Designed miniproteins, single chains, continued (4). Designs and how they scored, part 1

No score or structure here was measured in a lab: all are predicted.

Each design is a single chain, and the fold is of that chain. pLDDT is the mean over its residues in the fold that is shown.

## One batch from the design tools (miniprotein)

Design m12001
Fold by ESMFold2-Fast:
Structure m12001 (fold): chain A 80 residues (1-80)
Amino acid sequence: SLREQRLAALRELARAISEMYEALKNGDKEGFDKAIERVREHVRRLRELGVPDAVVESVEKQIEKMKKEGKPLPVFVLEG
C-alpha cells in the first residue's frame, strides 16, 4: 500500500542518516559523501510518494544545517 511504501522510504532515509552520522563520527569523508547522496535520493522518493513539501523542506534544511555545522542531526528529528 502507499502507506507501507511511505514508511519504508522513511526507514530508508533514517538508515541513510545513521550511516552519514557514523561516517562523520569516524572521519570517513568518502562514506559521508556517499551517505549524503543516498539521503538526497530517499528525499526525492518521499516527494514521489506524496509526502508534503513542508516535510521535505524541513529535511533539506536539517541536511544543510548539518553540512554547515559538521554535526549529525538526531534521526528522531525527522519524525517530530
Scores: mean pLDDT 70

Design m12002
Fold by ESMFold2-Fast:
Structure m12002 (fold): chain A 62 residues (1-62)
Amino acid sequence: GPPPYRLELLRVGDSLLFVEVNPETRTLQAARLSGSASDAAIRAALAARYPDYTLGRLVDAR
């Protein structure tokens, strides 16, 4: 079957994120591709954009 996740791009301030959205587990995995937004700002933006999802991993891919 199709993979149980979606891949999305999200901008937070000056930072671009690559976000893996898993609707079956309601989890997110995120990679910072650019910029200098704080982890707190990224977490707040992800919580606002994806309510009811839990951030499992945030990595720096710069």
Scores: mean pLDDT 81

Design m12003
Fold by ESMFold2-Fast:
Structure m12003 (fold): chain A 110 residues (1-110)
Amino acid sequence: SRSAAREAARRATEHAKKLIEEAGKGDKKAYDQLLQEGQQAFQQVAQLEPLLSSEEQAFVDELGNEARREVLKLAKSLPSLTDTQQFEAARAAGAMARAAAARAILDARQ
């Protein structure tokens, strides 16, 4: 399940990167979509977190922190984005990676 969780987090991170790159080109809808998906992912993490072991929670948090760092680095390279937009995009990406990883771990048990 760890390899599946890493792959799910990676795919979520790449999706977030595409949305922030499009937002950086002036696509406001891409930015709004990223924040909406991030908010949904944050709610999913809150629901799934109690179903994970402490070790699985720590692993999922690590994957989320990695996604947040990667998206923040990309967002900071985009001159059209405000500091607030950069940090909100990073937070959204972290939540999306955490939700995807948590789902992958739980799916492997069923």
Scores: mean pLDDT 89

Design m12004
Fold by ESMFold2-Fast:
Structure m12004 (fold): chain A 62 residues (1-62)
Amino acid sequence: MKKVALVRSDDPEKAKEMAEEIRKKNPDYEVIATTLSPEEAEKLKLELMKEGYEVTPFRVPE
């Protein structure tokens, strides 16, 4: 089972920096940085989960 860390930010540079830090600490994770809205990021998470990925969201607000 592949693990995905989904990093969302309104700032693409901040998303990229956070994704790089997560990748360094979790080499077994596929890290995806996105500037999608929180709603669109949640849809992407659900799509990845349907494909068999274990998705951990970062900076997706409630």
Scores: mean pLDDT 75

Design m12005
Fold by ESMFold2-Fast:
Structure m12005 (fold): chain A 83 residues (1-83)
Amino acid sequence: GEELARRVGEALRKRDAEEAAEALYELVKKYPDEYRDLLRKQMSPEIAERAERILLAAHDMDVPEELTPFEKEVVEKFKELKL
């Protein structure tokens, strides 16, 4: 679980949208009840907030701030993986 959360953080730092989407998808699929705590434990609050915003948008939920172009790309790739 912690390894997948770490992969998400590293992908977001590197601005690798494909890896960020894949790692987030695996994390949520494998750890649906624990992924939020895993993200918060392994990342700075800023990066964890970015991951949570991406997940909210990927599930068509309201996000408090407008997504960046990079975050929108991660959302689209994540939605593709859910198919």
Scores: mean pLDDT 76

Design m12006
Fold by ESMFold2-Fast:
Structure m12006 (fold): chain A 80 residues (1-80)
Amino acid sequence: MQTLTLQLLNGQRVTVQVSSSDSHQQVIDRMVNAILASGALSPAQAQQLRDQVLASVQDSDSLQQIALLVQQQARRLMSQ
């Protein structure tokens, strides 16, 4: 079990627990749902975040690289 931490543009921290059995899609879904639950994004923005991250992620990406990508895209959506 590993904890991934995302820092959002509004200064909030979102934490997600992942297991070695989780797929990249499952990790992305957990991170996006945690951000949605924090109130930082609307449901429409959360769906856009999921779509953008899935389009950008590579099979070779580490969980930390995926977390950084989710964080960057979430901050982008929060700033518009």
Scores: mean pLDDT 81

Design m12007
Fold by ESMFold2-Fast:
Structure m12007 (fold): chain A 97 residues (1-97)
Amino acid sequence: AERVREEMRERVRELRRELEEVEDYVAEVGSKSSKEMHQKISLLVGQARAHVTLAEGIVKKAPEMDPEEAREEVERHLELAREYIERARALADEALA
């Protein structure tokens, strides 16, 4: 339980850092993009943030869960967050083109 939680905590911290990098990048390009593009990018960043936050919550609040089930739930949210981060970055790159 403890070891699995520690591994998941580390993965969540890594993705939180990636999210922060994308948020900084999006903020930098925001003033250079159209209103429509900025709204689309902001929604994707918001979705990524929500999934990272849910993964953090599972790591903290799932002591009564099977460790494998907790890991699968965390990995699911991290995978979705990664997809949203990648899509947000791609749209931000398009906004600069």
Scores: mean pLDDT 81

Design m12008
Fold by ESMFold2-Fast:
Structure m12008 (fold): chain A 55 residues (1-55)
Amino acid sequence: RRLSRLKAEAAVALAKYDKEKFDEIIEQIRQVDPELAEQFKKAYESLEKLRKERE
């Protein structure tokens, strides 16, 4: 399923801190499942906030 591939690519972009690539993948997910795309965006923001709090 195409969505599974996009989810994997989003996770890789997130791990690499590649925000441009992550946003590109999320827009593709949004065209298929907008709710899931918003959940991924919130997860990225939460991780960014936690990263700053740890450092």
Scores: mean pLDDT 75

Design m12009
Fold by ESMFold2-Fast:
Structure m12009 (fold): chain A 70 residues (1-70)
Amino acid sequence: MEAVKAAQEAAKYITEALEALRAGNIDASREAVQKAKEYIEKAKDLPNLAKALKSLVDGVEAQIDRARAA
């Protein structure tokens, strides 16, 4: 049950990271990504869901890196 709550929190932070990135707030996006990673680790008892969430985080990090390189 706790792993499900952790996965829900991770999804929330991934959404916040994407919204911050779209707003041009790279620092807020990075903070949200770090929070999402912490919750993904807590959700490791649900390995398939944790892998899916990590793939989304990796995609957001790639977008942050591109924005920083500009």
Scores: mean pLDDT 82

Design m12010
Fold by ESMFold2-Fast:
Structure m12010 (fold): chain A 86 residues (1-86)
Amino acid sequence: DKEIEEKVKAYVDGLTAYMKENPEEVAALSRAKAAEARAEGLEEEAELLELVARLAEALAAGDEEKAAKLKEEIREKLIELAKKEA
């Protein structure tokens, strides 16, 4: 439980740091990957990728409040998915 939460936090923090340097690229790639996942019937993965794209867009816009909310949604979604697969 705690190990999954710590790994998810580390992943989201690392992804956020990368996004701050390349937010438009991350948004575009995440949108494309979400479309691919949806075409394959992977709705949960597509939803997660759309949240990642939205986070990158919020960071690019300097919307810190929206970015904070999206980071929490991504964290919750990743923990949920990890627990389903475990």
Scores: mean pLDDT 79

Design m12011
Fold by ESMFold2-Fast:
Structure m12011 (fold): chain A 80 residues (1-80)
Amino acid sequence: MVLKIIFDDGTVIEIEFNKSDSVEEIYNKIAKKLKEKFGVELPEKPGELFSDIIEKLLKSKLEEIVIETSLEELIKVINE
C-alpha cells in the first residue's frame, strides 16, 4: 500500500506500508519524511485522531491513498 500526501505548497511525500504495519510504524515513517522535507519536530506518539485515521486507512481495500492537506493541519491532526 502507498499513502501519498500532497501539501498545499506542492510538496509530496509518499509512504509505503503493509496492512500488517502498526499505527506507530506508519506514524514514524510520516514523521521522518516531514522532518526531512519541512524540518519540523513531531511528538514521539501521535494523538488519538491521527491514530483513528490511520486505522481506517489500514482497513481500506485501496492500494493507493491520496490525501491533500496543509502542513499546519497535518501537525494539528497529529497532536489531537
Scores: mean pLDDT 80

Design m12012
Fold by ESMFold2-Fast:
Structure m12012 (fold): chain A 83 residues (1-83)
Amino acid sequence: MEMEEEAERELRELEEEAKRQADSPEKMLELTLKGLERAIELAKKVGWLGEGTITLSVGIVFTISAEGEVTIEYTKEIEATSS
């Protein structure tokens, strides 16, 4: 419970930071790399207790499956989904 709440808080903070700094393509790329690293970290923390996919959407969506596959998509929303 606490780890899931902390993950949601971090994703929300990342979205707010992206909104403040996403005025140029270069900044979007930097946020993309930070988002990818954060998504991988969250997948390891939250995916331990079940099969699931963590999706981090900060202008660019990172989806990491339980198998370790990474998908990148563009969107404006941040969500953490486990299923």
Scores: mean pLDDT 56

Design m12013
Fold by ESMFold2-Fast:
Formats: structure tokens, sequence, C-alpha cells
Structure m12013 (fold): chain A 63 residues (1-63)
């Protein structure tokens, strides 16, 4: 189904921050994407955002 514009905008912020090397901003954007994806029922994008957030947390040395 179509991705909600608010979910897509948060995910795009994550991708831009990651491309710029701002891993902390990317992590925050992917966490926000996951929250919005749950609210709007976007299971596929929620799973993708969670996976990216977990990998970035590992790269940043977060628990």
Amino acid sequence: GPTHPRVLAAYERGLRAEAAGDLEAALRAYEQTAILAVIFGDEALMARAVARARELARRLGLP
C-alpha cells in the first residue's frame, strides 16, 4: 500500500543524515520513522527503520 507522507519524510531525513555521515541524526530520524510507521500501520517500513536504527546504534557504541 502507499506509504504515509509523514513516514516517508522521516525516513528520507534518516537517509540524508546517513549520507552526510551524521549517524546520530540518522538514528533519531529512523527511530521517529519506526514510531510513525507503527502509528500508520506500515509494517515493512517499520521493520526497515528498526533494522537501520539498530545497526547505527551498534556503530555509535550504544547499548
Scores: mean pLDDT 85

Design m12014
Fold by ESMFold2-Fast:
Structure m12014 (fold): chain A 73 residues (1-73)
Amino acid sequence: MTPAELARQYLEAAIRAAEAGDFETARRHVEQALKLAASKEQAALLREALRAIDAGDAETAVRLLREALSLVP
C-alpha cells in the first residue's frame, strides 16, 4: 500500500466517523493522515480539521477533510 492510498483510507474513514458524530474515531484517523501529508497545504487543512473536530463542528470538519482528500494524488 502506498502512502497516498493509506492517506486516502484514513481520510475517508475520518469523514465517515465525523458524519456519524464519532469525533474520537475521526480525530484518530486525521492524526494518522497528518503523518502521511504530502504537502504543507494538506497538513494545514488536516490541522484545521482537527480544530473543527475538537470543537464538535462536524460540518466544517467534513468540508476540510474532503478538501484534504482532493489533494491526495
Scores: mean pLDDT 85

Design m12015
Fold by ESMFold2-Fast:
Structure m12015 (fold): chain A 78 residues (1-78)
Amino acid sequence: GQYPTTLDAQLLSELQAARQAMDDSTFFSHLLELRHYDGSEKKPVAYYAEQLKLSVQRVEVLIERPELIDLALQQLRA
């Protein structure tokens, strides 16, 4: 499929709000862990939803489409 070049406005807004709710190192650490999601019992989808202040459905989309996490890491660190 075609890779997106930018995050949609809703996802970008949600991730910016999540970043503002925590320190940058914590936010980016959780986002990087989600990028390499392994299905760990200690860190299920609900864990990342709580840590990143996102819906479970949003976290599932990010796991399915890790390129969105790559875009977020580039755009939010700039």
Scores: mean pLDDT 77

Design m12016
Fold by ESMFold2-Fast:
Structure m12016 (fold): chain A 62 residues (1-62)
Amino acid sequence: SEEEMRKRAEEQAERFLAVWEADPALARALMARYLGLEPATAEEAYEANFEAVLRKLLEEAE
């Protein structure tokens, strides 16, 4: 269901937020490499990861 996919995307975004807090340089490098994004803040990084994971889960459900 969409609710379950959203919850999974939230959990993965939260895990990435932990990486951002521990090593922001590594987190930025990973986002640039895998998503092509350069977030300025932890909130932007969270939202971008949430959207990317949710999109992937929705595509895989088709």
Scores: mean pLDDT 80

Design m12017
Fold by ESMFold2-Fast:
Structure m12017 (fold): chain A 56 residues (1-56)
Amino acid sequence: SMAERERLIEAAGRAAGLLGLGPAGAVQVARTMAHLELSPEEAARLVALAREHGGR
């Protein structure tokens, strides 16, 4: 479902941020975690979430 997909992207972005992963790492986490084929917009959002949660 879209809601489940969105939740997985948010969780992956947050986890990548907390682990200090860069943008490429954030995308890789989403792919391995959910076997998602990310759109460019979804990939950009995941990167933004990783920066937000790891941005110290």
Scores: mean pLDDT 69

Design m12018
Fold by ESMFold2-Fast:
Structure m12018 (fold): chain A 94 residues (1-94)
Amino acid sequence: SEIKKVIEETTEKLLELTKDYESLNKRIERMKDDLIKNLSSMTPEEILEKIKAFGDEILTMLKKIGAPEEVIEEVKKILKETIERIKKILEEEK
C-alpha cells in the first residue's frame, strides 16, 4: 500500500529525529505499528483522522519531555508533509 509506505517513511524520519529520547522513540514505533495494522479496515477520512491523532500525540510527548523547539518544529513540518502526501494518494485513487 502506498499509504503504508508513506507512514513507514514518515516514522523513520521521526525516529531519527527523536533517537536521543529512547522511551518516546519506542512509543512512536508502537503507535506506527497499531496505525498500520488498522489501515485496511479504515475509510480515507478515518485514515487522515488517525494520522492527525498520531502526530498530535507525538507533539504532546515531545513538549512533555522538554524537547528543543527546533525538534518540535521539524516534527510539525514532517507531519504536515505526510498529511499532504496521503491526501494526494487518496485523491489519485478515486
Scores: mean pLDDT 81

Design m12019
Fold by ESMFold2-Fast:
Structure m12019 (fold): chain A 94 residues (1-94)
Amino acid sequence: SYQKIIEENKDDISKAPELVEAYLKLGKKLEAYEVVRLALLSNPEDVELLAEIVKTLADNGELEAAQIVLDYLKEKYPDNEAVKEAEKYLKEKL
């Protein structure tokens, strides 16, 4: 269940994509956005984690939030393959 995912992973930043999905599926959009904010602040260099967050947001219809995170990644890491893959993934959802 999504509630169990939250309870078991809330303190593990490596599980941020799973936490974002669980919160969004439960209609807890503000909590999902807080997880995204914490990931950006605590692990700004973890490009692969942040790119997965872009894909998770896109999969859950949070296209504007996905674009904001992607724009950050493109500015800081324009030549990173995970960023290029996330951009392609988001374009396919638009």
Scores: mean pLDDT 86

Design m12020
Fold by ESMFold2-Fast:
Structure m12020 (fold): chain A 83 residues (1-83)
Amino acid sequence: SAAEWRREQLQRLEELLKRIEEAEKAGNTDMLEEVKREGKELIREMAAQRGDTPKTRREEEYLIELLDTNPLATVRALIEQLG
């Protein structure tokens, strides 16, 4: 169901948030890059559920770019958007 899908994505985002915080605190660049890769995959998966439109594609691309620049703030924003 939509509610079950939303709960699953929120759990995934909260786990990513925790891993980003730990990676940044530890200065673990390899872990941070792996978490960013997983975050980009999640953004693409979420965008696919919203349908393929020019607006959705632009939002997906923008979020992927933001994740590289500010991963913590980007994941927090996604949690707020879903919650």
Scores: mean pLDDT 81

Design m12021
Fold by ESMFold2-Fast:
Structure m12021 (fold): chain A 98 residues (1-98)
Amino acid sequence: AEELVEELEKQVEEIKEAAEKNGKLSEEQVKQLAEIAKLAKLGGHKELAKKASEALVLAAEGDPSLPVEALRIGAEAARFAGDKENAEKLEKRAKEQE
């Protein structure tokens, strides 16, 4: 439903604001962003995938311990959305943590 996509976009924006204000996301917030990014890609929702990947980039900039799995999911979502710059940033960070 369109309403569900709008609610997920709002959740992503709220998590992104938390990252900007606090510099770090909780483990649960990172997991939620990764899940939203994955579902957005599977459902073909490019704008939601882009927003979720942008929030994961911001989270990664503030937290060097972000899980490699979340970075990879974010990179795939960014590539799906056509956001090459953020995809490359997340892929590079994931590779550096291995």
Scores: mean pLDDT 82

Design m12022
Fold by ESMFold2-Fast:
Structure m12022 (fold): chain A 68 residues (1-68)
Amino acid sequence: EEEKRRRHEENIRRLEQLAAEITALDPSYAPTGENLVDYARRHPERSEEAYRAAQTLLDRVKALKEKR
């Protein structure tokens, strides 16, 4: 039980970090990052899914910036 809580807290912290990176790269994605963080805070059991979604979004934003 405590291990699951710690894992969720860690996932949310990493998600906040990814959302900040996404916003720093492209502010137009800030609302999407904020929605993912809020979603993970409301549903900690889905924090890993939200984190993976944020990683995918960050990779996409990076690719779009490098493609130019």
Scores: mean pLDDT 78

Design m12023
Fold by ESMFold2-Fast:
Structure m12023 (fold): chain A 60 residues (1-60)
Amino acid sequence: GAMEAARAGMEAVTGVLSGDAALRERGVAGLRKEGMDAAADAAEQGNYQAAGRALKEELS
């Protein structure tokens, strides 16, 4: 759901920004589980801006 996707997105973005690979991987897995593949792909690439944009678009 939207709350699960938002939490996963926050974990993925925070993992990218902080260099915490485990947190990033956890967030990416959560995003993929919620069908947020574009946000997950961007986070895997370290592109937190694209990940945030994809999340905002999907959750709005």
Scores: mean pLDDT 79

Design m12024
Fold by ESMFold2-Fast:
Structure m12024 (fold): chain A 99 residues (1-99)
Amino acid sequence: AMKAGRVRTAARYDPAAGRAVFATLWEDEDGKVTLRLVEYEGGRAREYVFTGDGSGKLKGVELDADGRVLRELPEMSYDEAVAFARARVGAPLVEDDLP
């Protein structure tokens, strides 16, 4: 975890359903993890944010379109949070080359 930060992303756009889903996973040099999942459908946005300190556990929140906390999610492992994002996007998170 004491190396250059990593980014993994997944995106799905379904124009027929008017839906777009984006997931981004950041891992910094200190092992801190942030996973953001944003869903857009019918002009509405929903965001899920999972954060961890490198202990292998992530704390999650569900946010509305204004960034207000709607709900705290149960504590998840790293693998559980990645699986949650993958299920919502419908695609695996892949390593992205930072510009």
Scores: mean pLDDT 76

Design m12025
Fold by ESMFold2-Fast:
Structure m12025 (fold): chain A 96 residues (1-96)
Amino acid sequence: MEELVKEAEKIVEEIKRIGKEIIELVDKSPLPVTKQIAIKLRVIGIEIDAELYLEKLKKAVEEGDEEKAKEELKKLKELLEEAKELLKEVKEILEK
């Protein structure tokens, strides 16, 4: 169960790294301010959800609830894929 916390923390750090990359790309872009704000709000939402799922996972581990910890880890993995897809979307918009 300690390994689940370490895996979850690594996923949250990767989500934050991707979010930072998206923000840096958007800030350097010629995109309209409204489009930049919309993308930044999506990044913030993903990061808030990542911290929430990590907190729930840590609580489940503390309570010995392995099934609940695994459910929160699955949600974190889904958020990581969402963050990666957003980065891909932003790169495609900037190449157009």
Scores: mean pLDDT 87

Design m12026
Fold by ESMFold2-Fast:
Structure m12026 (fold): chain A 108 residues (1-108)
Amino acid sequence: SRLELLKKVFELAPEIGEAVQKLIDAVRAGNLDEAKKAVDTLFELVEKAMEKLPKEERIEYARAVGNYVIGQLEFALALSTSPEAAEAGREAIDYVRKKLEELLKKLE
Protein backbone atom coordinates (compact mmCIF):
# COMPACT_ATOMS: atom_id res chain seq x y z
CA SER A 1 0.00 0.00 0.00
CA ARG A 2 1.04 3.67 -0.36
CA LEU A 3 1.20 4.03 3.45
CA GLU A 4 3.54 1.02 3.78
CA LEU A 5 5.77 2.44 1.00
CA LEU A 6 5.90 5.85 2.75
CA LYS A 7 6.79 4.11 6.05
CA LYS A 8 9.66 2.34 4.24
CA VAL A 9 10.82 5.73 2.85
CA PHE A 10 11.14 7.22 6.35
CA GLU A 11 12.72 4.04 7.77
CA LEU A 12 15.43 4.03 5.05
CA ALA A 13 16.10 7.79 5.23
CA PRO A 14 14.64 9.52 8.33
CA GLU A 15 16.46 12.71 7.15
CA ILE A 16 13.88 12.99 4.32
CA GLY A 17 11.25 14.23 6.81
CA GLU A 18 13.58 17.02 7.99
CA ALA A 19 14.49 17.91 4.38
CA VAL A 20 10.78 18.16 3.46
CA GLN A 21 10.18 20.43 6.48
CA LYS A 22 13.08 22.72 5.40
CA LEU A 23 11.56 22.86 1.90
CA ILE A 24 8.13 23.83 3.30
CA ASP A 25 9.73 26.49 5.56
CA ALA A 26 11.62 27.99 2.57
CA VAL A 27 8.39 28.07 0.50
CA ARG A 28 6.45 29.71 3.37
CA ALA A 29 9.21 32.36 3.57
CA GLY A 30 8.91 32.95 -0.22
CA ASN A 31 12.60 32.04 -0.60
CA LEU A 32 12.77 30.25 -3.97
CA ASP A 33 16.60 29.88 -3.96
CA GLU A 34 16.49 28.16 -0.54
CA ALA A 35 13.52 26.01 -1.67
CA LYS A 36 15.48 24.78 -4.72
CA LYS A 37 18.50 23.98 -2.51
CA ALA A 38 16.19 22.00 -0.19
CA VAL A 39 14.84 20.05 -3.21
CA ASP A 40 18.44 19.30 -4.32
CA THR A 41 19.30 18.03 -0.80
CA LEU A 42 16.08 15.98 -0.72
CA PHE A 43 16.90 14.21 -4.02
CA GLU A 44 20.49 13.52 -2.84
CA LEU A 45 18.98 11.81 0.25
CA VAL A 46 16.53 9.87 -1.97
CA GLU A 47 19.35 8.60 -4.23
CA LYS A 48 21.38 7.47 -1.18
CA ALA A 49 18.33 5.70 0.33
CA MET A 50 17.69 3.92 -2.99
CA GLU A 51 21.15 2.30 -2.82
CA LYS A 52 19.71 0.23 0.09
CA LEU A 53 16.84 -1.07 -2.12
CA PRO A 54 16.71 -3.81 -4.77
CA LYS A 55 16.89 -2.30 -8.28
CA GLU A 56 13.27 -3.32 -9.06
CA GLU A 57 11.92 -1.25 -6.08
CA ARG A 58 13.77 2.02 -6.88
CA ILE A 59 11.30 3.47 -9.41
CA GLU A 60 8.32 2.96 -7.04
CA TYR A 61 10.34 4.42 -4.13
CA ALA A 62 11.31 7.52 -6.19
CA ARG A 63 7.67 8.03 -7.28
CA ALA A 64 6.40 7.61 -3.69
CA VAL A 65 8.83 10.24 -2.33
CA GLY A 66 8.19 12.63 -5.25
CA ASN A 67 4.40 12.34 -4.90
CA TYR A 68 4.62 12.81 -1.11
CA VAL A 69 6.75 15.98 -1.50
CA ILE A 70 4.45 17.42 -4.21
CA GLY A 71 1.43 16.71 -1.97
CA GLN A 72 3.07 18.53 0.96
CA LEU A 73 3.90 21.53 -1.28
CA GLU A 74 0.33 21.62 -2.71
CA PHE A 75 -1.03 21.60 0.87
CA ALA A 76 1.33 24.46 1.85
CA LEU A 77 0.19 26.39 -1.27
CA ALA A 78 -3.49 25.91 -0.32
CA LEU A 79 -2.73 27.52 3.09
CA SER A 80 -0.58 30.34 1.63
CA THR A 81 -1.67 33.97 2.18
CA SER A 82 1.49 35.49 0.61
CA PRO A 83 1.97 36.01 -3.18
CA GLU A 84 5.71 35.37 -2.72
CA ALA A 85 5.06 32.09 -0.86
CA ALA A 86 2.51 31.03 -3.53
CA GLU A 87 5.03 31.74 -6.34
CA ALA A 88 7.84 29.92 -4.49
CA GLY A 89 5.50 26.95 -3.92
CA ARG A 90 4.48 26.68 -7.60
CA GLU A 91 8.12 26.95 -8.75
CA ALA A 92 9.23 24.40 -6.11
CA ILE A 93 6.54 21.92 -7.31
CA ASP A 94 7.76 22.33 -10.92
CA TYR A 95 11.38 21.85 -9.77
CA VAL A 96 10.47 18.67 -7.82
CA ARG A 97 8.70 17.32 -10.95
CA LYS A 98 11.80 18.08 -13.06
CA LYS A 99 14.17 16.39 -10.54
CA LEU A 100 11.82 13.38 -10.28
CA GLU A 101 11.70 12.99 -14.10
CA GLU A 102 15.53 13.18 -14.26
CA LEU A 103 15.86 10.54 -11.50
CA LEU A 104 13.27 8.21 -13.10
CA LYS A 105 15.08 8.46 -16.46
CA LYS A 106 18.37 7.41 -14.74
CA LEU A 107 16.57 4.35 -13.26
CA GLU A 108 15.37 3.04 -16.67
Scores: mean pLDDT 84

Design m12027
Fold by ESMFold2-Fast:
Structure m12027 (fold): chain A 88 residues (1-88)
Amino acid sequence: SLADRYRAAGELARAAVEKMQKLSPEEAYETLIQALDAIGALVDPERAAALRKEVEELYKQDPEKGKQYGIELARRLADEFRARAEAL
C-alpha cells in the first residue's frame, strides 16, 4: 500500500541519520545518496531526485556543512514520511 511505502521510506531515512552521525562527510554523503535513491523508488521519485541534486551541490561547497544538512534533511524526511503513512 502507499502507507507501507511511506513507512518504509521513513525507516530508510531514520537508518541514514543513525549511520551518518558516525561517518566521515564523504561516507555520510554516500549513505545519504543511497537512502535518497531507495526512498525515490518507494515514494515521490521527482522530489527524491531534486533533493539528491541539492545534497550533491552542498557537498561541493562544504562537505562538513553538507553532512550536517544531510542529517537534518534525513531527520525531517523520517518525520514527514511517518506522518504521511499515519494519515493514509
Scores: mean pLDDT 88

Design m12028
Fold by ESMFold2-Fast:
Structure m12028 (fold): chain A 85 residues (1-85)
Amino acid sequence: GLTPEEAGRGAAKGAEEAMGKVIRYGGSQLPNGRSAGLVIVEGVPADKAREGAAKGTQEFHGRVIGAGAGPLDDGSVAAGVVAEP
């Protein structure tokens, strides 16, 4: 199944392919056996960061069940995906 590290890497790769500059990324294991991938990106709007992160996670063979993104106070964007194994 998809690991937390793979979810984070997938989200970062997808955000870069969406022309975002990745500042940092990470992954977390959720209590239900799911993984979350997280990326902070510059140079793209929240909708593109969300779409990129979801697409990148799918390329790492994660089944994406949820994705979201929002602007941060410094002008960067945080995007997150939740994937099943």
Scores: mean pLDDT 79

Design m12029
Fold by ESMFold2-Fast:
Structure m12029 (fold): chain A 98 residues (1-98)
Amino acid sequence: MKIKKVKFKLKATNSDGSTVEIEIEVEAGEDAAAKLQEALRKLLSVPNITSLELEVEVEYDNGYVLKTKTTFSNIYKTADGTWVGTNVETKTEVRKKP
């Protein structure tokens, strides 16, 4: 069984309630980690982010789909540029595509 496709959905919420969303689809043979890192860098450049939601959907060649949604809340950037968060919640779903 091999990975066919990976989809990342990244959503950042600002302290004023505004949101920024980035969606990336990665096919077999592409560098998923590099694409995700670049998207996170862009998303985390938005000032005053209070929460980050990461949704990962992995589709396998046999039609199975694994979906994981992770929410980071109470996140902030320290003076040295480091991002920290105090709460994390994860939900996982498995289904078979027709």
Scores: mean pLDDT 73

Design m12030
Fold by ESMFold2-Fast:
Structure m12030 (fold): chain A 82 residues (1-82)
Amino acid sequence: SLEEALERLRGFIVREVAEYLDVGSKSTKDTKISEESRKLAEEAVERALEELRDEEFADEVALMQRLYSRALEIAEELKRKK
């Protein structure tokens, strides 16, 4: 169901967003996702999921595209603030 798809997509999108954020900054390991980037991605995805839960949605693919785009924007916003 959609809720199950959301949980599955959450993990995937968190990783994708965290990797995107980490491209611009390097920590101890260049090939590893920084802990800060992963935390920011997790927060951003949770916020995006909460908003999408209140919206009308068609299917998993449409939801994934919306979730990724929105989470990415939120993550960048969070990173710029701190």
Scores: mean pLDDT 69

Design m12031
Fold by ESMFold2-Fast:
Formats: sequence, C-alpha cells, structure tokens
Structure m12031 (fold): chain A 67 residues (1-67)
Amino acid sequence: SLEEEAERKELLILVYKIVYESNLFIAEMYKSKGRTDLAEQQLADAKKIEEEIKKLQEELSKLKQQL
C-alpha cells in the first residue's frame, strides 16, 4: 500500500541520516589528527548521502500527497 511505501521510505531516511552523521563525526576525527585528505573524502561521501536523503524526502512528499 502507499502507507507501507511511505513508512519504508521514512525508515530508510532515518538510516541514511545516521550514516550521514557518522561520516561527519569521522571527518571531524580525521581533521583533529591533521588527516585533511581523509576528512575531505568523508565529507564528500556525506554530501552524496545528503543528496540521497533529499531525493528520498521528495519521493516521500509525493507519496504523502497521494494519501
């Protein structure tokens, strides 16, 4: 059902948010150790996850509009 699809997308968004926050935390840790190159890689990965979250939120909004 549309309700079940919306619930699955909401849970997926929550999981991606946890991964996003983890990447930011790891980036800060690398920065504190002077590992700027590794920090930049973690931030790049976080940016990709942020874009996926935004896409999922847009898809979820469209689903909720149909409910």
Scores: mean pLDDT 88

Design m12032
Fold by ESMFold2-Fast:
Structure m12032 (fold): chain A 94 residues (1-94)
Amino acid sequence: SGRKELLERIDEVAEEVKKYKVLDPKNRKVIAKNVSKEEGLEMAETAVLLKALALIPLSEPTTLTVLDFKTKKKYKVKISKDGDGLKAEVELIE
């Protein structure tokens, strides 16, 4: 059953997410451009979760475009490692 391999990969992603404390705002640096720090944090969290779900290592520098379906705004989010945590730069592009 192919489901066993998928579950093992999900467990790997969950452990990597725990390692970087991605759900703890205190352990992440967010730099917001043309948006509030609160909106920037929400978009950064969304981008980190999308990166993890795509099975891309959280430690690898990655740039993602995040679309807010309610407002139709597009955000450019750059995620990189910063010490024991992650940093994100969030910029409104549309």
Scores: mean pLDDT 68

Design m12033
Fold by ESMFold2-Fast:
Structure m12033 (fold): chain A 105 residues (1-105)
Amino acid sequence: DIEAKIERLRAALERNLAAAEEAGDEILTGIYREGLRLVDRVVEELKDKPLSELSGVLFLVSVAVYLGKPEWAEEILELFKEGKGFEKLEEIAKELEEKLKELLE
C-alpha cells in the first residue's frame, strides 16, 4: 500500500518536472527536482519508522513541494529523524498561523 503511494507520488513529481522543463520554467524545474530527491531521502531515512509516520511525512513533503517550499520538507524530515517531529510540528503550525494572519489581516 505505502509502496504504491510512493510510486504515485514519484510519478506525479516526474510528470510535473517534465512539464516544467518543457515550459522552460527553471524555478519549478528546481522545485520538482528537489522534491524527487526529498521523497527518496524520506523513504531511506525513515525506513525503520512506523508506516503511519512515513505516510505522514511523505504527505507533508508533498504539500511543501506543492507550495514551492522544499526547505520546509527538509526541516520536517530532520525533526522526525531526531524524534522531535510531533512536538515541533505544533510550534511550526503556530508560526505558520501567525504569518498567514499578517498576510490576510
Scores: mean pLDDT 68

Design m12034
Fold by ESMFold2-Fast:
Structure m12034 (fold): chain A 86 residues (1-86)
Amino acid sequence: LPPPAPPLTKEQVAEALDRAIERMRKLGTSEETLKRLEEERERVRNARSPEEMAAAVQRAMKAAQEAGDEAEKAVIDELNKAEVAA
């Protein structure tokens, strides 16, 4: 079965992650965690399939979860805002 197409473009998802990273930086999230999220944002921009993009988003979410509840919420909120705006 073909995977369902994501409602967001790679650019929109990367932009949402960029906003989440900015929020996490203001929360005092470690530079190491922020760098991981920036790497996953770049993987989203370079994704060749919806599956690659989804995997990068999932890795970004995992990094945020490891950083704490506020960091996880920042990623979820920004991705949800991007989806509603699309």
Scores: mean pLDDT 77

Design m12035
Fold by ESMFold2-Fast:
Structure m12035 (fold): chain A 79 residues (1-79)
Amino acid sequence: SMQLAVLQARLLAGMSAAYYLIKVSKDEEIRKKAEEAYKKLKELWQELQEHEDDEAKRKEIEKELDEITKEIVELEKKA
């Protein structure tokens, strides 16, 4: 579905942003938090693949993604 495709794209974008921070940041704390965010996003990606037809589960994943995305944005401001 279009909603599923958008959620997948957002997860991949978040993973890319976190991975970029891991590679380029000189701050060890920023790298560590980016690694934790990347790990959580990979877990959400796996969860989405296993429950792609579950609307309630997709909403939970979207909510968690929103929280992680805010965290990544704050890390980018400090990087």
Scores: mean pLDDT 86

